# Designed miniproteins, single chains, continued (3), part 26

Each design is a single chain, and the fold is of that chain. pLDDT is the mean over its residues in the fold that is shown.

## One batch from the design tools (miniprotein)

Design m8930
Fold by ESMFold2-Fast:
Order: C-alpha cells, then sequence, then structure tokens
Structure m8930 (fold): chain A 59 residues (1-59)
C-alpha cells in the first residue's frame, strides 16, 4: 500500500540522517569546516523529505 511505501522511505531517510550526523561529528573533530557545511545541507534536505512523508502519513 501507499502507506507502507511511505514508511519504508521514512526508514531509509532516518538511517541516512543518522549517518550524516555521525559524519558531521567526525568532521567537527577534524576541523573540516567545508565537510560540516556539506553535511548540514544534506541533513536539511533529509529533514525536509522526512517532514513531507510524515505530513502525507497524517493526511
Amino acid sequence: SEKEKLKEEAKELIFEEASATMEFILARLNGDEKREEELLRRSEEISKKLKEIIDKLKS
């Protein structure tokens, strides 16, 4: 069903966000400001997609 597909997409995005968070912390420890900025942008894109899926699941 559509709801099941949306839940699977959300699950994948949650794993991607967790990975991005881990890499962001590592970039901070290494003083890699450019990598931090890249990962912050990626996290924002993931969060936007997650919000869209959650909104669809609630509607």
Scores: mean pLDDT 85

Design m8931
Fold by ESMFold2-Fast:
Structure m8931 (fold): chain A 97 residues (1-97)
Amino acid sequence: MRLRQEEILAIAQIAVATFKATSKDPEVQKAADEIGDLIAELSRRELTPEQVREARDKALKIFEEAKKKNPKSKDLVDEMERIVLKAFDRLLEELEA
């Protein structure tokens, strides 16, 4: 297993779990669960850049839908999106090096 990739995925998973635990908004909790499932799937296989790009696109759609369903939580969802997308971008850099 690649320790650096596992570290990136673990940090993203902890961040997502923290947003779920601290938010009482069902749409934020649902988005956190769906993103957590994407991160878990990436952790189970040898990664390709294509798989990370597909997961990133799915994550963007999950965050967009959450913001659309509850605009009051937009700032919280935007912060979760920033952290998750940065993790995926870092993972892509590590795979394309």
Scores: mean pLDDT 81

Design m8932
Fold by ESMFold2-Fast:
Structure m8932 (fold): chain A 55 residues (1-55)
Amino acid sequence: SVPPLADGLMDAYIAEARDLIEREGMSLEEVAARFLAEGYHPEIVAEVMARLKAL
């Protein structure tokens, strides 16, 4: 919703999600579950997952 989330902060979330997948061996579903457990909004989690699939 806030403009910085669309750019810098979202990019940071994508980088963190990629790190969890590549270093920790987590699946997309496991990363999504972790972000939800950490209080990330479901819409933000869905956007991060969509962008990871598009990369």
Scores: mean pLDDT 76

Design m8933
Fold by ESMFold2-Fast:
Structure m8933 (fold): chain A 71 residues (1-71)
Amino acid sequence: GKLSEEEKKELLRLIGEALRAIGDIIDAELAIERARAAGDAAAVAAAEAARAAAEAALAEAMAKIRELEEK
């Protein structure tokens, strides 16, 4: 059936989490490019770690959205 009002609120929250994670991925990718241009290996490693964390957050949000839709 259609989502309840509480399920719609949770879905909107999870969509917000996914959008934030996408923004974090973009920011991390730009940071990687800037660090590579500067030759800063430590900054590249930090930005790659930030990208990996953001990708994990996106995957978690997407998994929770799928779980909510399958209720």
Scores: mean pLDDT 86

Design m8934
Fold by ESMFold2-Fast:
Structure m8934 (fold): chain A 96 residues (1-96)
Amino acid sequence: SAAELLARAEELIRRARELLEEGRYEEALELLEEALRLLERALRTVSPEQRPRLRALLEELIELGKEVMEKAPSLVLRAIGLILAAIGLLLDLELA
């Protein structure tokens, strides 16, 4: 269900934030990329009541991706890809 996908994405984003605080940027980015995949799947079945939560998680993912981009030069292209994909999902959410 969308609720289960959102809950799992939220937990991955929470863990990624902890890894970023520890300077573990590549591991954090891997969790953010997995969270993005879950949020993309959730968008297909999300109810109107769940849309604010999906939006908030996509916005959080963009902010954390931006932090990876700023702090980890070797990961900048992957972080940009993550940010652009999340922005695309936000646009899809607003146009639906």
Scores: mean pLDDT 89

Design m8935
Fold by ESMFold2-Fast:
Formats: structure tokens, C-alpha cells, sequence
Structure m8935 (fold): chain A 87 residues (1-87)
């Protein structure tokens, strides 16, 4: 599981760097939160998984220079998408 989570984290970092104009440090931090969300999901803690994914989205949007309104919109959409995926 650690190997799969680490591979998933590297995949997220690579995708963010390719698709986003953000620093490698910010991408790695967001990927760490996403990996923690996946771990929580695998442990059956879906509420924690949703919150960690939302936090990763918030961090990514802020790192890209998004406004607080854009961050709030992205947070709401991420929460809806992840919650629906887990239902």
C-alpha cells in the first residue's frame, strides 16, 4: 500500500506540473495531502478523505494565484465531486 500511495503521489505531482503553472514544492505538498486523502479512504474514513482532498485543491488554487472567490468555488466543486465518487 505504501508503494501504491507513493506512486499515486508522484503521478499527481507530475500531472500538476504539466497542467499547472505552480512550483514543484506546492505540487508536492498538494500531492502529499491527496495521498493522505487516499489513505483515509482506504481506512474507511470517507469524511477525512473528502476534507483532505478539499485541502489539496485549496492549496493548489492558492499556489496558482487564484482569488479567494476562485478558491471557494474550487473547494465546493471538489467536495461535491469527491463526495459523489464515494457514494
Amino acid sequence: MEEALEAGRERVVEQMLAESDISEEAAREAARLAAEAMRAYLEGDHERAVELYVEAVRLTMRAMGASEEEVERAERLAREVVTRSLA
Scores: mean pLDDT 71

Design m8936
Fold by ESMFold2-Fast:
Parts: sequence; structure tokens; C-alpha cells
Structure m8936 (fold): chain A 116 residues (1-116)
Amino acid sequence: SLSDLVLLPEVAEKGVSEELRAHLDKVPLEAVQYYIKGSAYYSQGKYEEAIEYYDKAIELDPNFPLAYYNKGLALYKLKKYEEAIEEFEKAKEIAEKLNDEGLVKVTEEKIEEIKA
């Protein structure tokens, strides 16, 4: 499924809500494709290019929590800490609406790491 394609191991490991999986399966395929391209650039250490593709995914689906989360990770790698926190907060807000405790916890942990 599209949810299995986009879910990060760290998020999947903590358990994924049925609501988050259902929501991810409704994300437009083009948004998922941009998200995957962003993640490929991220894996290559090309964080600015990764952000460009995550932004394209968010433009197509403003309620795509994993695109915000991964954009936050890329901003963190670029030492843009305030911007990273803003993106993690957006991912957390969407995760809370989808009753996904795993993604809420992951985003909270990243925000706390930056603020420490």
C-alpha cells in the first residue's frame, strides 16, 4: 500500500494508527512520488534538494504528516533549527488529529533534542 511505501521504520516500529494508515492511502500518488524523491535526496545528503521535493509533496497535500516530518529532519541537518521545529510541530498536529501516538512521540522527541 502507499502507507507502507512512505512509513519510516522508526514510526512503524512505535505502532501506526489505523487513521494514519487510511489517511496516507488517500495521499495523491504525485505527492507520494515527490516525497519519495525528497527521501532519495535526503539519503544522498542533498538536504536542500530534499526540502524542495518535500515542499512539492506538501503543496499537493497540506495534510501529509510524513512530508513535514522529513522536511524537519532535512532542516535539522542544515542547522536550521527553528524552521525544523516548525515542521515537526506541523507533523505532530496532523498526527494528533489522526490519533497516531507513534508519530506524536517521534516529533516530540525531535523537538526536545533541538531545544536541549
Scores: mean pLDDT 85

Design m8937
Fold by ESMFold2-Fast:
Structure m8937 (fold): chain A 58 residues (1-58)
Amino acid sequence: GEIYEYAKEKLREQQKSKGYADLTAIVKDLVERFGISEEEATQIAIRAAKELGVQVVG
């Protein structure tokens, strides 16, 4: 879905720039941009990170 693809894009951008993704920053971005809950945003971000093999910190 749109939210999931956006999360993957942001995870890839952070991984390329600093070698990891900031989970807290991505969750906040998803909540603010899409109006979803923090719980839902966290589940989406973690699932996307696992699919991409991106290391998350947060």
Scores: mean pLDDT 88

Design m8938
Fold by ESMFold2-Fast:
Structure m8938 (fold): chain A 93 residues (1-93)
Amino acid sequence: SLAEEFRKRLLDNSPSVLEAAKNNPLLKEFYEKLDEAIKKGTVEALEEAEEELEEKYRELGVEPETIEFVRELIERHKKALEKLRELDAQLAK
């Protein structure tokens, strides 16, 4: 799933994020919210999750590079969903 791929990329390239998630239930909740937003497949859900996640990462002192990586990954998912939405609109009966 898209959510599983997102987790794998965070795990491989951002160990500090996983460490923060282990020690902070709020970050874990926001990560789960992000996962659900990805599964929901709407740009609005991803945008909301991105804002909340960025705030919490900053509060927890997560490395700036890790925060930037997460933003970039979410943006890629948003762009992919926008393209699918455009295609669906064009193909709509």
Scores: mean pLDDT 64

Design m8939
Fold by ESMFold2-Fast:
Structure m8939 (fold): chain A 85 residues (1-85)
Amino acid sequence: SAVEEARRLREEGRRYFEEGDLERARELYEEALRILREALGEDHPEVADALDALGEVYKAMGDDEKALELFIEAGMILLKRGVAS
């Protein structure tokens, strides 16, 4: 399924991120995020997870402004879904 493909892309992106290939990690996480938004909708928890992962990549790249924007978007999704304890 599309969601399974997005999960594979996220796992590949995580590996590239751990290896320090930030540009490749960004590309993979952006593609995963696109697929997840299309398949699950903007407010799904898996979209929030992908936004957090992409935010960590931008933070590692030194783009703190974009990282903060992504983290805020992810946090708003999780609050809206009632995932906060």
Scores: mean pLDDT 86

Design m8940
Fold by ESMFold2-Fast:
Structure m8940 (fold): chain A 61 residues (1-61)
Amino acid sequence: AEAARRARLAGELAGHQVRADNYEKGIKYAKAFSPQTLAALKANYERHKAEADRLAAEIAA
């Protein structure tokens, strides 16, 4: 059913949003991190943010 598919996508979207928020907080408090560690956190943030945006667009379609 379409409703079940949308519910699953909404759950996946929420999961990626939470992960993105956690990485964003890590970046903001990253005073002691190496440039390599900071770059990895930023890459993970961008990945989860992009996936959340993709899922939001798919739900809206």
Scores: mean pLDDT 80

Design m8941
Fold by ESMFold2-Fast:
Structure m8941 (fold): chain A 80 residues (1-80)
Amino acid sequence: SMMRQEQAERLIREGERALERGDLEKAKELFEEAYRLGKDDPRLKLRALSGLATVYLAAGDEESARRVGEEAARLERELG
């Protein structure tokens, strides 16, 4: 649905703003929701995964950042 994709894009922008404020918990929630809504759009998934990786790195969660980064790398190869 185009409306679902538009909602995912809005959530990504809100997540980026939350990161700028240092609100890691809110940023994580927003990027996770964007990932769920953008499930059928590989480009939206990549943007949400990039946001999540940034959140995990900022939070010191290197293991979660690695896992999300590996998912993003696999998706990028599928798109390339």
Scores: mean pLDDT 86

Design m8942
Fold by ESMFold2-Fast:
Structure m8942 (fold): chain A 74 residues (1-74)
Amino acid sequence: MEKILEVKAEFDEETGNLTLHIKREVDGEVKEVTITSAVDAYGALKNHVPEAVEDGSLRENTLKAAKAVEEKVK
């Protein structure tokens, strides 16, 4: 079973990039994934880390970061 241990969201106002640092546990092994999105931060979140969007403890902060990127690009 996959479990999200940690999500850190960084928004760079100069570049408009959202960077997500995600730690996941898969069968007792911790794997780290970094995702950077300049244009479709929210779409990338939903496709690659749906658990962060659905988990209430992580969702609010992660979605706020993604929306900040979208507002910057508009």
Scores: mean pLDDT 58

Design m8943
Fold by ESMFold2-Fast:
Structure m8943 (fold): chain A 65 residues (1-65)
Amino acid sequence: MSVPDIDPEKAGKVLAQLTKEQGPEKGAASLKGLSERVPEYAEEIKEAFLKSLDEKTREEVEKLL
């Protein structure tokens, strides 16, 4: 199996929860850090993260990316 320790959908949901608790700037920074660490899953994590946010928070995060 390719990378059993990384679940992009779960990682995205965790980032969405962090963003709801600590704000869009923290969420965007955490996404950037994780994307640099696992670039092969960056797009999948980003998609799951943005999908898990409300429209307003998603727009704020996307402007920071």
Scores: mean pLDDT 78

Design m8944
Fold by ESMFold2-Fast:
Structure m8944 (fold): chain A 83 residues (1-83)
Amino acid sequence: SSVLRALLRAIEQAREAVEAGDELAKDIAISMARMTISIAILSAPEEKREELRELGRRLVEALEAGDFERAEELARELAELLE
């Protein structure tokens, strides 16, 4: 899944940014995740959009909290809905 690959990359970039203390890099990585989620929602069937919005919201909250394990779980769930 291109969406899963993009989200996992953004999560890894956010984790690396936090470890480096780079707040700008963290914000960029979270913005990339938000953009990937928004594009995925717009491209999804209408019946899946509400669940995708909720998963996307939780994924961004996990990233902002530094809970990268939770963010990866949510990225997998979001990608599975797009199958």
Scores: mean pLDDT 89

Design m8945
Fold by ESMFold2-Fast:
Structure m8945 (fold): chain A 55 residues (1-55)
Amino acid sequence: SELEKEIKELNDRILELSDRLREASDAGDSEAAKKYEEEMRETSKKLRELVAELE
């Protein structure tokens, strides 16, 4: 279904953002780290809403 596809895409995005956050944090780039943390939070919220719709 389209919903299951979107859930998979959001999960993949969270993993990518997690890797970018770690790289930014390791480099001491607090500005980039904050941006990735915010994007992860927004993506996680959307994922949770879609999962609730599926259930």
Scores: mean pLDDT 84

Design m8946
Fold by ESMFold2-Fast:
Structure m8946 (fold): chain A 62 residues (1-62)
Amino acid sequence: SKGSEYVKKGEEYLDQGDLEKAVEYTNEAIKAGDIEGAGRVGERLVEAGADLSWFTPRTVPG
């Protein structure tokens, strides 16, 4: 699915140390509906030093 592709891209950028792009692709995975995959990458990103505030679900009201 499209979401799975974005999750893979997020993992690739995380492995390269590009946290900004990894967060961007993780947010795109959330937007595409792959919440489970995005959650796993997001957890790894937070462990690597990313803040939870960098993650924005674009379509969730609140």
Scores: mean pLDDT 74

Design m8947
Fold by ESMFold2-Fast:
Parts: sequence; structure tokens; C-alpha cells
Structure m8947 (fold): chain A 80 residues (1-80)
Amino acid sequence: SPLEKLEEWLKEKGIPEDKIAEVRELVQAFIAAYRAGDREAMNQAVIRLANLLHEAGISNEEIGKLFQELFDLLDAERAA
């Protein structure tokens, strides 16, 4: 799943398990908001996730790529 790939990527980056758990929670909230069409909830989840990843030492460039990949995967799932 996209979430499993994200968790593996974060482990490779050396992010601690407690932070990975927070990321998982925020990604699940984002996916739920995306499926519901709740743009405000999506934006809040994106902001919180980006802040957490930035605090963990992930670059803004990598965060942007991650969000693009996540959106692309969700759009592909919707199209299937």
C-alpha cells in the first residue's frame, strides 16, 4: 500500500518509530479527507504532516515529492 511504502521510506531515513506512528495517523487522516472530498481537512493534514517531516529532518523538496507521489497513487486508486 502507499502507506507501507511511506513507512519503509521513513525507516530508511532513520526516523524513529514514534514519529513514524504519527506520520501513519496523519496519512490515514489525509486519505480519509481526500475520499470524503473535505479540502479543509486535507489541507490541515498536509500542513501537520509537512511540519512533522520537517521537524524530523526531511527536506522541503523531499516532502513535496512525497505528497506528489501520494496524490498520484490516490488518483490511480480512484481511476481503478
Scores: mean pLDDT 78

Design m8948
Fold by ESMFold2-Fast:
Structure m8948 (fold): chain A 80 residues (1-80)
Amino acid sequence: LEKGEEYEKEGKLEEAAKAYLEAIAEDPTNIKAWIKLAEVYVKLNKLEKAAEILELALLIDPDNEEVKKKLEEVKKKIEE
């Protein structure tokens, strides 16, 4: 997560996405990494991919309110 957050601060969104994907590969239960990856995809204007990532996160943690809220926000942007 820290490496991805550093890339975001530098404006390196593609490198940030890769770092968060690496964090998910190391620990797929790290829901924060899934949320951060989706946020980076939103910044890259990859809204459909962001929604897919959040839906996958809900398969791992179905009761996560933060993921549910982010997914609702992303879907609303796609439907606009």
Scores: mean pLDDT 82

Design m8949
Fold by ESMFold2-Fast:
Structure m8949 (fold): chain A 76 residues (1-76)
Amino acid sequence: SSRERLAKIMEKGSKAAEEEGKLESAKLLKKGAEMLRNGAPLEEAKQLMQKGINKLDDKAREKVIEAMEKTYAELQ
């Protein structure tokens, strides 16, 4: 499902953000994944995803986006 797929992508982004020491971004991405699994609207989860990504510096953002894109490709 699109909901589970996005939740997995956000979880992987959260882990990548944690590995870069970006704890607030990681929390936002993890919260978005949890909200998706609890039936929240997709647009609300996407808003949290964008907020989490926007808090990252350029280096951490590249790592988080790479992890998310890799997960997206694996879930095709």
Scores: mean pLDDT 86

Design m8950
Fold by ESMFold2-Fast:
Structure m8950 (fold): chain A 63 residues (1-63)
Amino acid sequence: MKKKLEDEILEALVLAAYAISITNEPENKEGAIEVLEKYKKKAEEKGAEEAAKLAEELIEEIK
């Protein structure tokens, strides 16, 4: 099955942003959650369901 380039990019960006946030500033997890929610909305608008699902899982993990 073919995925759009945007889907793969969004998935990679969500993961990278999360990793940077928790590695450099673990105390700033509220900011990390906000970033993940923003990417989740973007992914849903673009139809990138896998990226949106990944963002949701990461939010639950750090919540």
Scores: mean pLDDT 70

Design m8951
Fold by ESMFold2-Fast:
Formats: C-alpha cells, structure tokens, sequence
Structure m8951 (fold): chain A 60 residues (1-60)
C-alpha cells in the first residue's frame, strides 16, 4: 500500500478535499486529521498522486 499525507490550509479545506477524493477516487481511502489529509491506496502510486493533486485544487 501507498500512503500520502497532505497538509492543507484548514480542517475545513481538508474535509472538502476528502470529499472530492472520495467522489472521484472511490478506491482511495481518505482520512482527515486536523488540517491534514491522509490518502491510502493499494493501487499504483500514480493513482494516489492523481488523487493528491485533485485534493490540493485545480488551476495550478
């Protein structure tokens, strides 16, 4: 399994990001701890990176 921890601006942003990941990547487990989002997947690391980028936001 692969795990990525992302620190966001606030707990509210982490919850919003978790919702986006759960909607778009149902195979990725999303957990929120304060302002941090923890993503875990048993699939390829590239899948997890995609979920992490979606979580951070669009328009980079």
Amino acid sequence: PHTVRIRLESEEKAQEAATVVRQRYPDVEAQVEGSELILTSNGPITRLIGAALDAIGEGL
Scores: mean pLDDT 76

Design m8952
Fold by ESMFold2-Fast:
Structure m8952 (fold): chain A 90 residues (1-90)
Amino acid sequence: SAELEAKLEAGVRALLESRGLSPEEIAAAFAAARDAVAAGTPLGERIRELREKGIEALRNKDTSAALQAVEELVEALLEARRRKEAERRG
């Protein structure tokens, strides 16, 4: 559902903002995550799987599972950005 995907993305964005990331840093993290998914990397597959788990948790109104999925997605997005930055340097 596009509505559930938007809600999951809003949760991820809110948590990144709460950790002090700028709009530009958040955009870079989302872009790095999309690149990882498109490239079929192990990190990209994990992001795809976490997104599906988060959507399922929201559909089932499982607040605990949805929060865990958001937290794990935030960590995965930050890792994707870190790896993209390392590629730029290398």
Scores: mean pLDDT 87

Design m8953
Fold by ESMFold2-Fast:
Structure m8953 (fold): chain A 78 residues (1-78)
Amino acid sequence: EVKELLEEAKRHVEEAGRAALAGDDEAALEHLGKALEAAKKAYELAKKDPSLEKELLEGLQKVDELAERLADEVRAAR
């Protein structure tokens, strides 16, 4: 479930990046909110089960790397 939640977060970050590149800041914020909700759910699960810590950290790192790349693309385009 942690892995699935982090993949959901990545999907929403990708959608937010696409919306931001299209100039749809409202849709971008909605998708970022959904990404944060998915990440919070993953974090709460890992807090209850420490064996999930590595999966959480690896998934969060991938989400962060994707978000930084898309933020750079949006800044370059605007």
Scores: mean pLDDT 81

Design m8954
Fold by ESMFold2-Fast:
Structure m8954 (fold): chain A 72 residues (1-72)
Amino acid sequence: SPYDAAVDRFSGRLEEMAARAAGKSLAEQEALLAEMVAEVRAEIATLPPDVAARFEAELDTAVAAWRRVLRA
C-alpha cells in the first residue's frame, strides 16, 4: 500500500540520518532532521488525504522521539 511503502522509506531515511548525524553537533543534527522532515512532508503532500493523515501522525511521533534522543 502507499502507506506501507511510505513507512518503509521513512524508516530507511531515519537510519541514513542517524548514520549522517554520528559525531555531529546538536545544531547540525537538528538541521539534518529538519531537512529530512521537509523532504518527507513534500512527499506526503502527493498522497491521498487519508494516507497523508496517517503518515503525518507517524512522522510527528518519530520526530518527537528523535528530538528526545538529541536532547537527552
Scores: mean pLDDT 75

Design m8955
Fold by ESMFold2-Fast:
Structure m8955 (fold): chain A 76 residues (1-76)
Amino acid sequence: SEAERYLKKGQEALRAGNYDEAIKYFEKAVEAATREGNLELAAQAYAGLSRAYHLKGDTEKALEWSKKAEELLRKT
């Protein structure tokens, strides 16, 4: 799916240390997963956003995205 493709690109960018690129791909993964109705994949993308922001030193945004991931997993 489109969401899976963007999630993979985000994960690849994280491994490469390209955190801003990872954030862009994870944001696209959230949008695509939401359109596809895949809450589990959207939660994985939110977890990716949380990790990318944490690695950038933005603890507040990391916590916000982590909470969104938990909320979605509770709905699945």
Scores: mean pLDDT 84

Design m8956
Fold by ESMFold2-Fast:
Structure m8956 (fold): chain A 92 residues (1-92)
Amino acid sequence: DELTELVFKQAKYAYYKKLAEETGDPEAYINMGKVLLEMGKYDEAIKWYEKAIEIKPTPEAYRVLSEAYRKKGETEKADFYEQKAQELERAA
């Protein structure tokens, strides 16, 4: 049921938003963005991924940002952020 799935996505978004507001956890912002990507809200997802990166740059945060840009057809930005993810993994 598409309506039930949409309600679950909205509930997940609300949960992660509350978690982000209470804890400042960058992973909560990443999860908010992932729910928004599933809903086709690419620009909003990008904003939350950028906020996660501002708090703590991680390979995961750059990869989900890369995926969001790829879904928008911005392949050069997608490739750039995938490279950033790889650089962080090599530095660790």
Scores: mean pLDDT 87

Design m8957
Fold by ESMFold2-Fast:
Structure m8957 (fold): chain A 77 residues (1-77)
Amino acid sequence: MSPQQLSDIGGRKAGSEALKAGLQSTPQDGLQAGKQTAQQFGQQALTDYGVSQQQAQQIIQTGVDTAQRVADQLAQS
C-alpha cells in the first residue's frame, strides 16, 4: 500500500468526522477534535494495512513531530 492510498483513506474518514465536530464547536474545539479524529483514523488505516498498532502510533507521532518542526522553522523565518 502506498503512502498516497493510506493518506486518502485516513483523510476521508478524518475529514468527515472533523467537519462534524467543527460544525458544532468553536474553532479551537474543532481544531482539537479534528486532530484527535485524524490521529485515530490514521492509526486504524495503518493497522488495516498490516502495520502494528504500536508502529502506526509511532508513524503518526513522527509525522506530527516533523510537521511541527517544519512549522516552527517557517515561523522563525
Scores: mean pLDDT 61

Design m8958
Fold by ESMFold2-Fast:
Structure m8958 (fold): chain A 79 residues (1-79)
Amino acid sequence: PSFMGRLVNGLKEVNEYVKKGQEYADEAKKIDKKAGEEMEKILDDGLLEAYGQLSPDGMVEVAKKTYEEVKKKLEEVKK
């Protein structure tokens, strides 16, 4: 695919990770408001880092890593 095709697909994947991460942060806030706020900060910081990447693949990798960090925090909150 063209660079633009890879970029569009990368942005779709980033948006999916952000949406799921926000769902996790919202769920965490129902249990522990502070933990949910920390998860939102991780998402915000991760999104800025993702957009700073030099390639679509790098952008997706950062977004995926951010999502995994948020998911792990939700698992900790549920314990």
Scores: mean pLDDT 81

Design m8959
Fold by ESMFold2-Fast:
Structure m8959 (fold): chain A 93 residues (1-93)
Amino acid sequence: MTTVTVQYYDAKKNYEIVSLNVPVSATVGQVAEKLAEDSNVPLSSIKHVMIGFRDADGRLRLVRADWSETIGQILDRENIDPSTTLYFFEVRL
C-alpha cells in the first residue's frame, strides 16, 4: 500500500508536531481530523486545511484542498512524489 508522510504544521508552535503515514486513498478531511486529534487541536475548529510541500527547488508551496479529495488525487494534480512530506497548515475555524 502506497503511504505518504504527513505532518501538522503549527506556525505558532502551540501544538506538538505530529507525523503520520497515511494511505493515498485517505481523504484530506480524514487526515486533517486525525492530525488534529493526535496534535490535541480542537476538532470543532476544523473546516478546511492548506497542504504544503517542498518543490524541486526546495521552496515551500501551499495548495488549498477540498476535504473530500484523496491524498493520491492531490499528489497527481500537483505532480508530487509520494516520498515527499506533506504539511497540513492551520486547521481552520
Scores: mean pLDDT 71

Design m8960
Fold by ESMFold2-Fast:
Structure m8960 (fold): chain A 56 residues (1-56)
Amino acid sequence: SAEEQLQAFQEKLKNARESLIEQLKKIYSDEEVEEAEKALEEIEAELIAAQKKQLS
């Protein structure tokens, strides 16, 4: 279903973001990681909105 596809997409984005942030924490400062998290959350929201529109 469209709901299942959207949930799977959201889960993949969340896992990808968490994995990337974990890697960034090894190299960058907490402040730089916080800026990256905000940017990734904005991108994630845009991708979710686009996917939702595609499935509607």
Scores: mean pLDDT 82

Design m8961
Fold by ESMFold2-Fast:
Structure m8961 (fold): chain A 85 residues (1-85)
Amino acid sequence: MIEEKKQELVKRLREALERFRAGDPAAVDEMVRIAYELAKLFYDEGEYEKAKEILSLVDQFRQAAAAGDRERAVEIGEKLIELIE
């Protein structure tokens, strides 16, 4: 069910953020992929504003990670998780 898929994706997002904190560069692409999947779920359920906010936050996360701003990237990742819980 949609709620189960959302909970699974949130857990995976938390795991990816933890790996990002540990210095795994592959975690960036994984977080982006998971966030896009979550945004699609919210969009398909008619929660357009939440889907748009998820996309905004993941773009900000990607930019911070690319700039090497680990502190900012972690902050944005935590905000993304709080938004979807």
Scores: mean pLDDT 84

Design m8962
Fold by ESMFold2-Fast:
Structure m8962 (fold): chain A 89 residues (1-89)
Amino acid sequence: SMEARAAELAEAAAANLEKAIEAAKAGDKRKAAAYATAAALVLVAGEIEGLRLTPEQAERLKELAEEFGKVSGDEKLAKILIEQVERLA
C-alpha cells in the first residue's frame, strides 16, 4: 500500500538523519553531509511517488533535521530537509 511505502520511506529518511547526527557529533563533516543528503534524496523520491507522511512521521523527521542543523551547524541543509518533509506532510 502507499501507506506502507510512506512508512518505509520515513524509516529510511530517519535512519539516514540519525547517522548524519552521529557523524556530526563525531566531527566527520563529510560523512554527516553525505547522510543528510541521502535523507533529502529519499524525501524527494517520496514526493515524486506522491507519498504522504503521517503527522507523527513528519514531526519525527523535522525534529531529526533540526537536531542535525544544531549539531552540524549546516543550517541551510537542515532547512532544505525540513521543507522537503513539509512537502510530504
Scores: mean pLDDT 90

Design m8963
Fold by ESMFold2-Fast:
Structure m8963 (fold): chain A 120 residues (1-120)
Amino acid sequence: MVKRQQIIEEAKELQETFTAHLERYKAAGDEKAAYAEQAFLYIAKAMYYLAKQTEEDRKKAVEYLKKAIEYAKKAGAPEEAIKYLEKAKEYAEQGKVEEAIAQIRKAMAAMKDMIGGRLP
């Protein structure tokens, strides 16, 4: 089981990586790749806020998961990945942080081919 601080650091590193990729794909005019990187960026932001203890941060995580679902759909993500993100949102709304993060990890794995088959 990943400790809260480890999730925070992982989410920060993912945000930096996906922000850099997003800028690269936007510059190249690759709209679908840009949408995929944007979805992963919102996933990383959701992970960051889920690792916090406040109800306010939990609400932010839910909003970032909603945005992640929107951009994943625009990127043409597999239906399986969308279902994992929707389950992550439901667990986040219930305050089930560990279950939400587990669903996020499954969603990222299902979408990894959209970002070159690799995660940082």
Scores: mean pLDDT 83

Design m8964
Fold by ESMFold2-Fast:
Structure m8964 (fold): chain A 62 residues (1-62)
Amino acid sequence: MSEERKLVAEIVGEALRAIGLLLDGDTEGAIESLEEAIELAKKAGDEEMAAFLEKKREELEA
């Protein structure tokens, strides 16, 4: 399988984990999961996705 498919799967996994943690009230865990997703998006070269996830992380820290 391509590295791109692996990175996309990991980004989706971290995003879903962040949603689950938010539903459980674990905002700190959700932020950590989003930080991991941001790094994976940067590795994939998806600067738009990385910027979107960074904005969502900032909203959770407010």
Scores: mean pLDDT 78

Design m8965
Fold by ESMFold2-Fast:
Structure m8965 (fold): chain A 79 residues (1-79)
Amino acid sequence: MEGYEELLKKAKEELEKALKESLEKKSLEILEEVGEKILKELEELIKLTKHPAFVELLEEVKKLYEEAKKKLEEYLKKI
């Protein structure tokens, strides 16, 4: 599952970077743009490979994105 670990790490790093930038800019748009792009790329990869590991990866990344989005929305709402 080398591809799984590498893709998960990359997605996690991109989401963390986007969340930090979104918090600094006080804008949800950056996180939404990055998260949506990652999810679309993983969905296309699943369609091409039909490999169960990528389905699991998509669910993990989707969960990370939703958590980051929820935290950012809560912070923006209170500012």
Scores: mean pLDDT 77

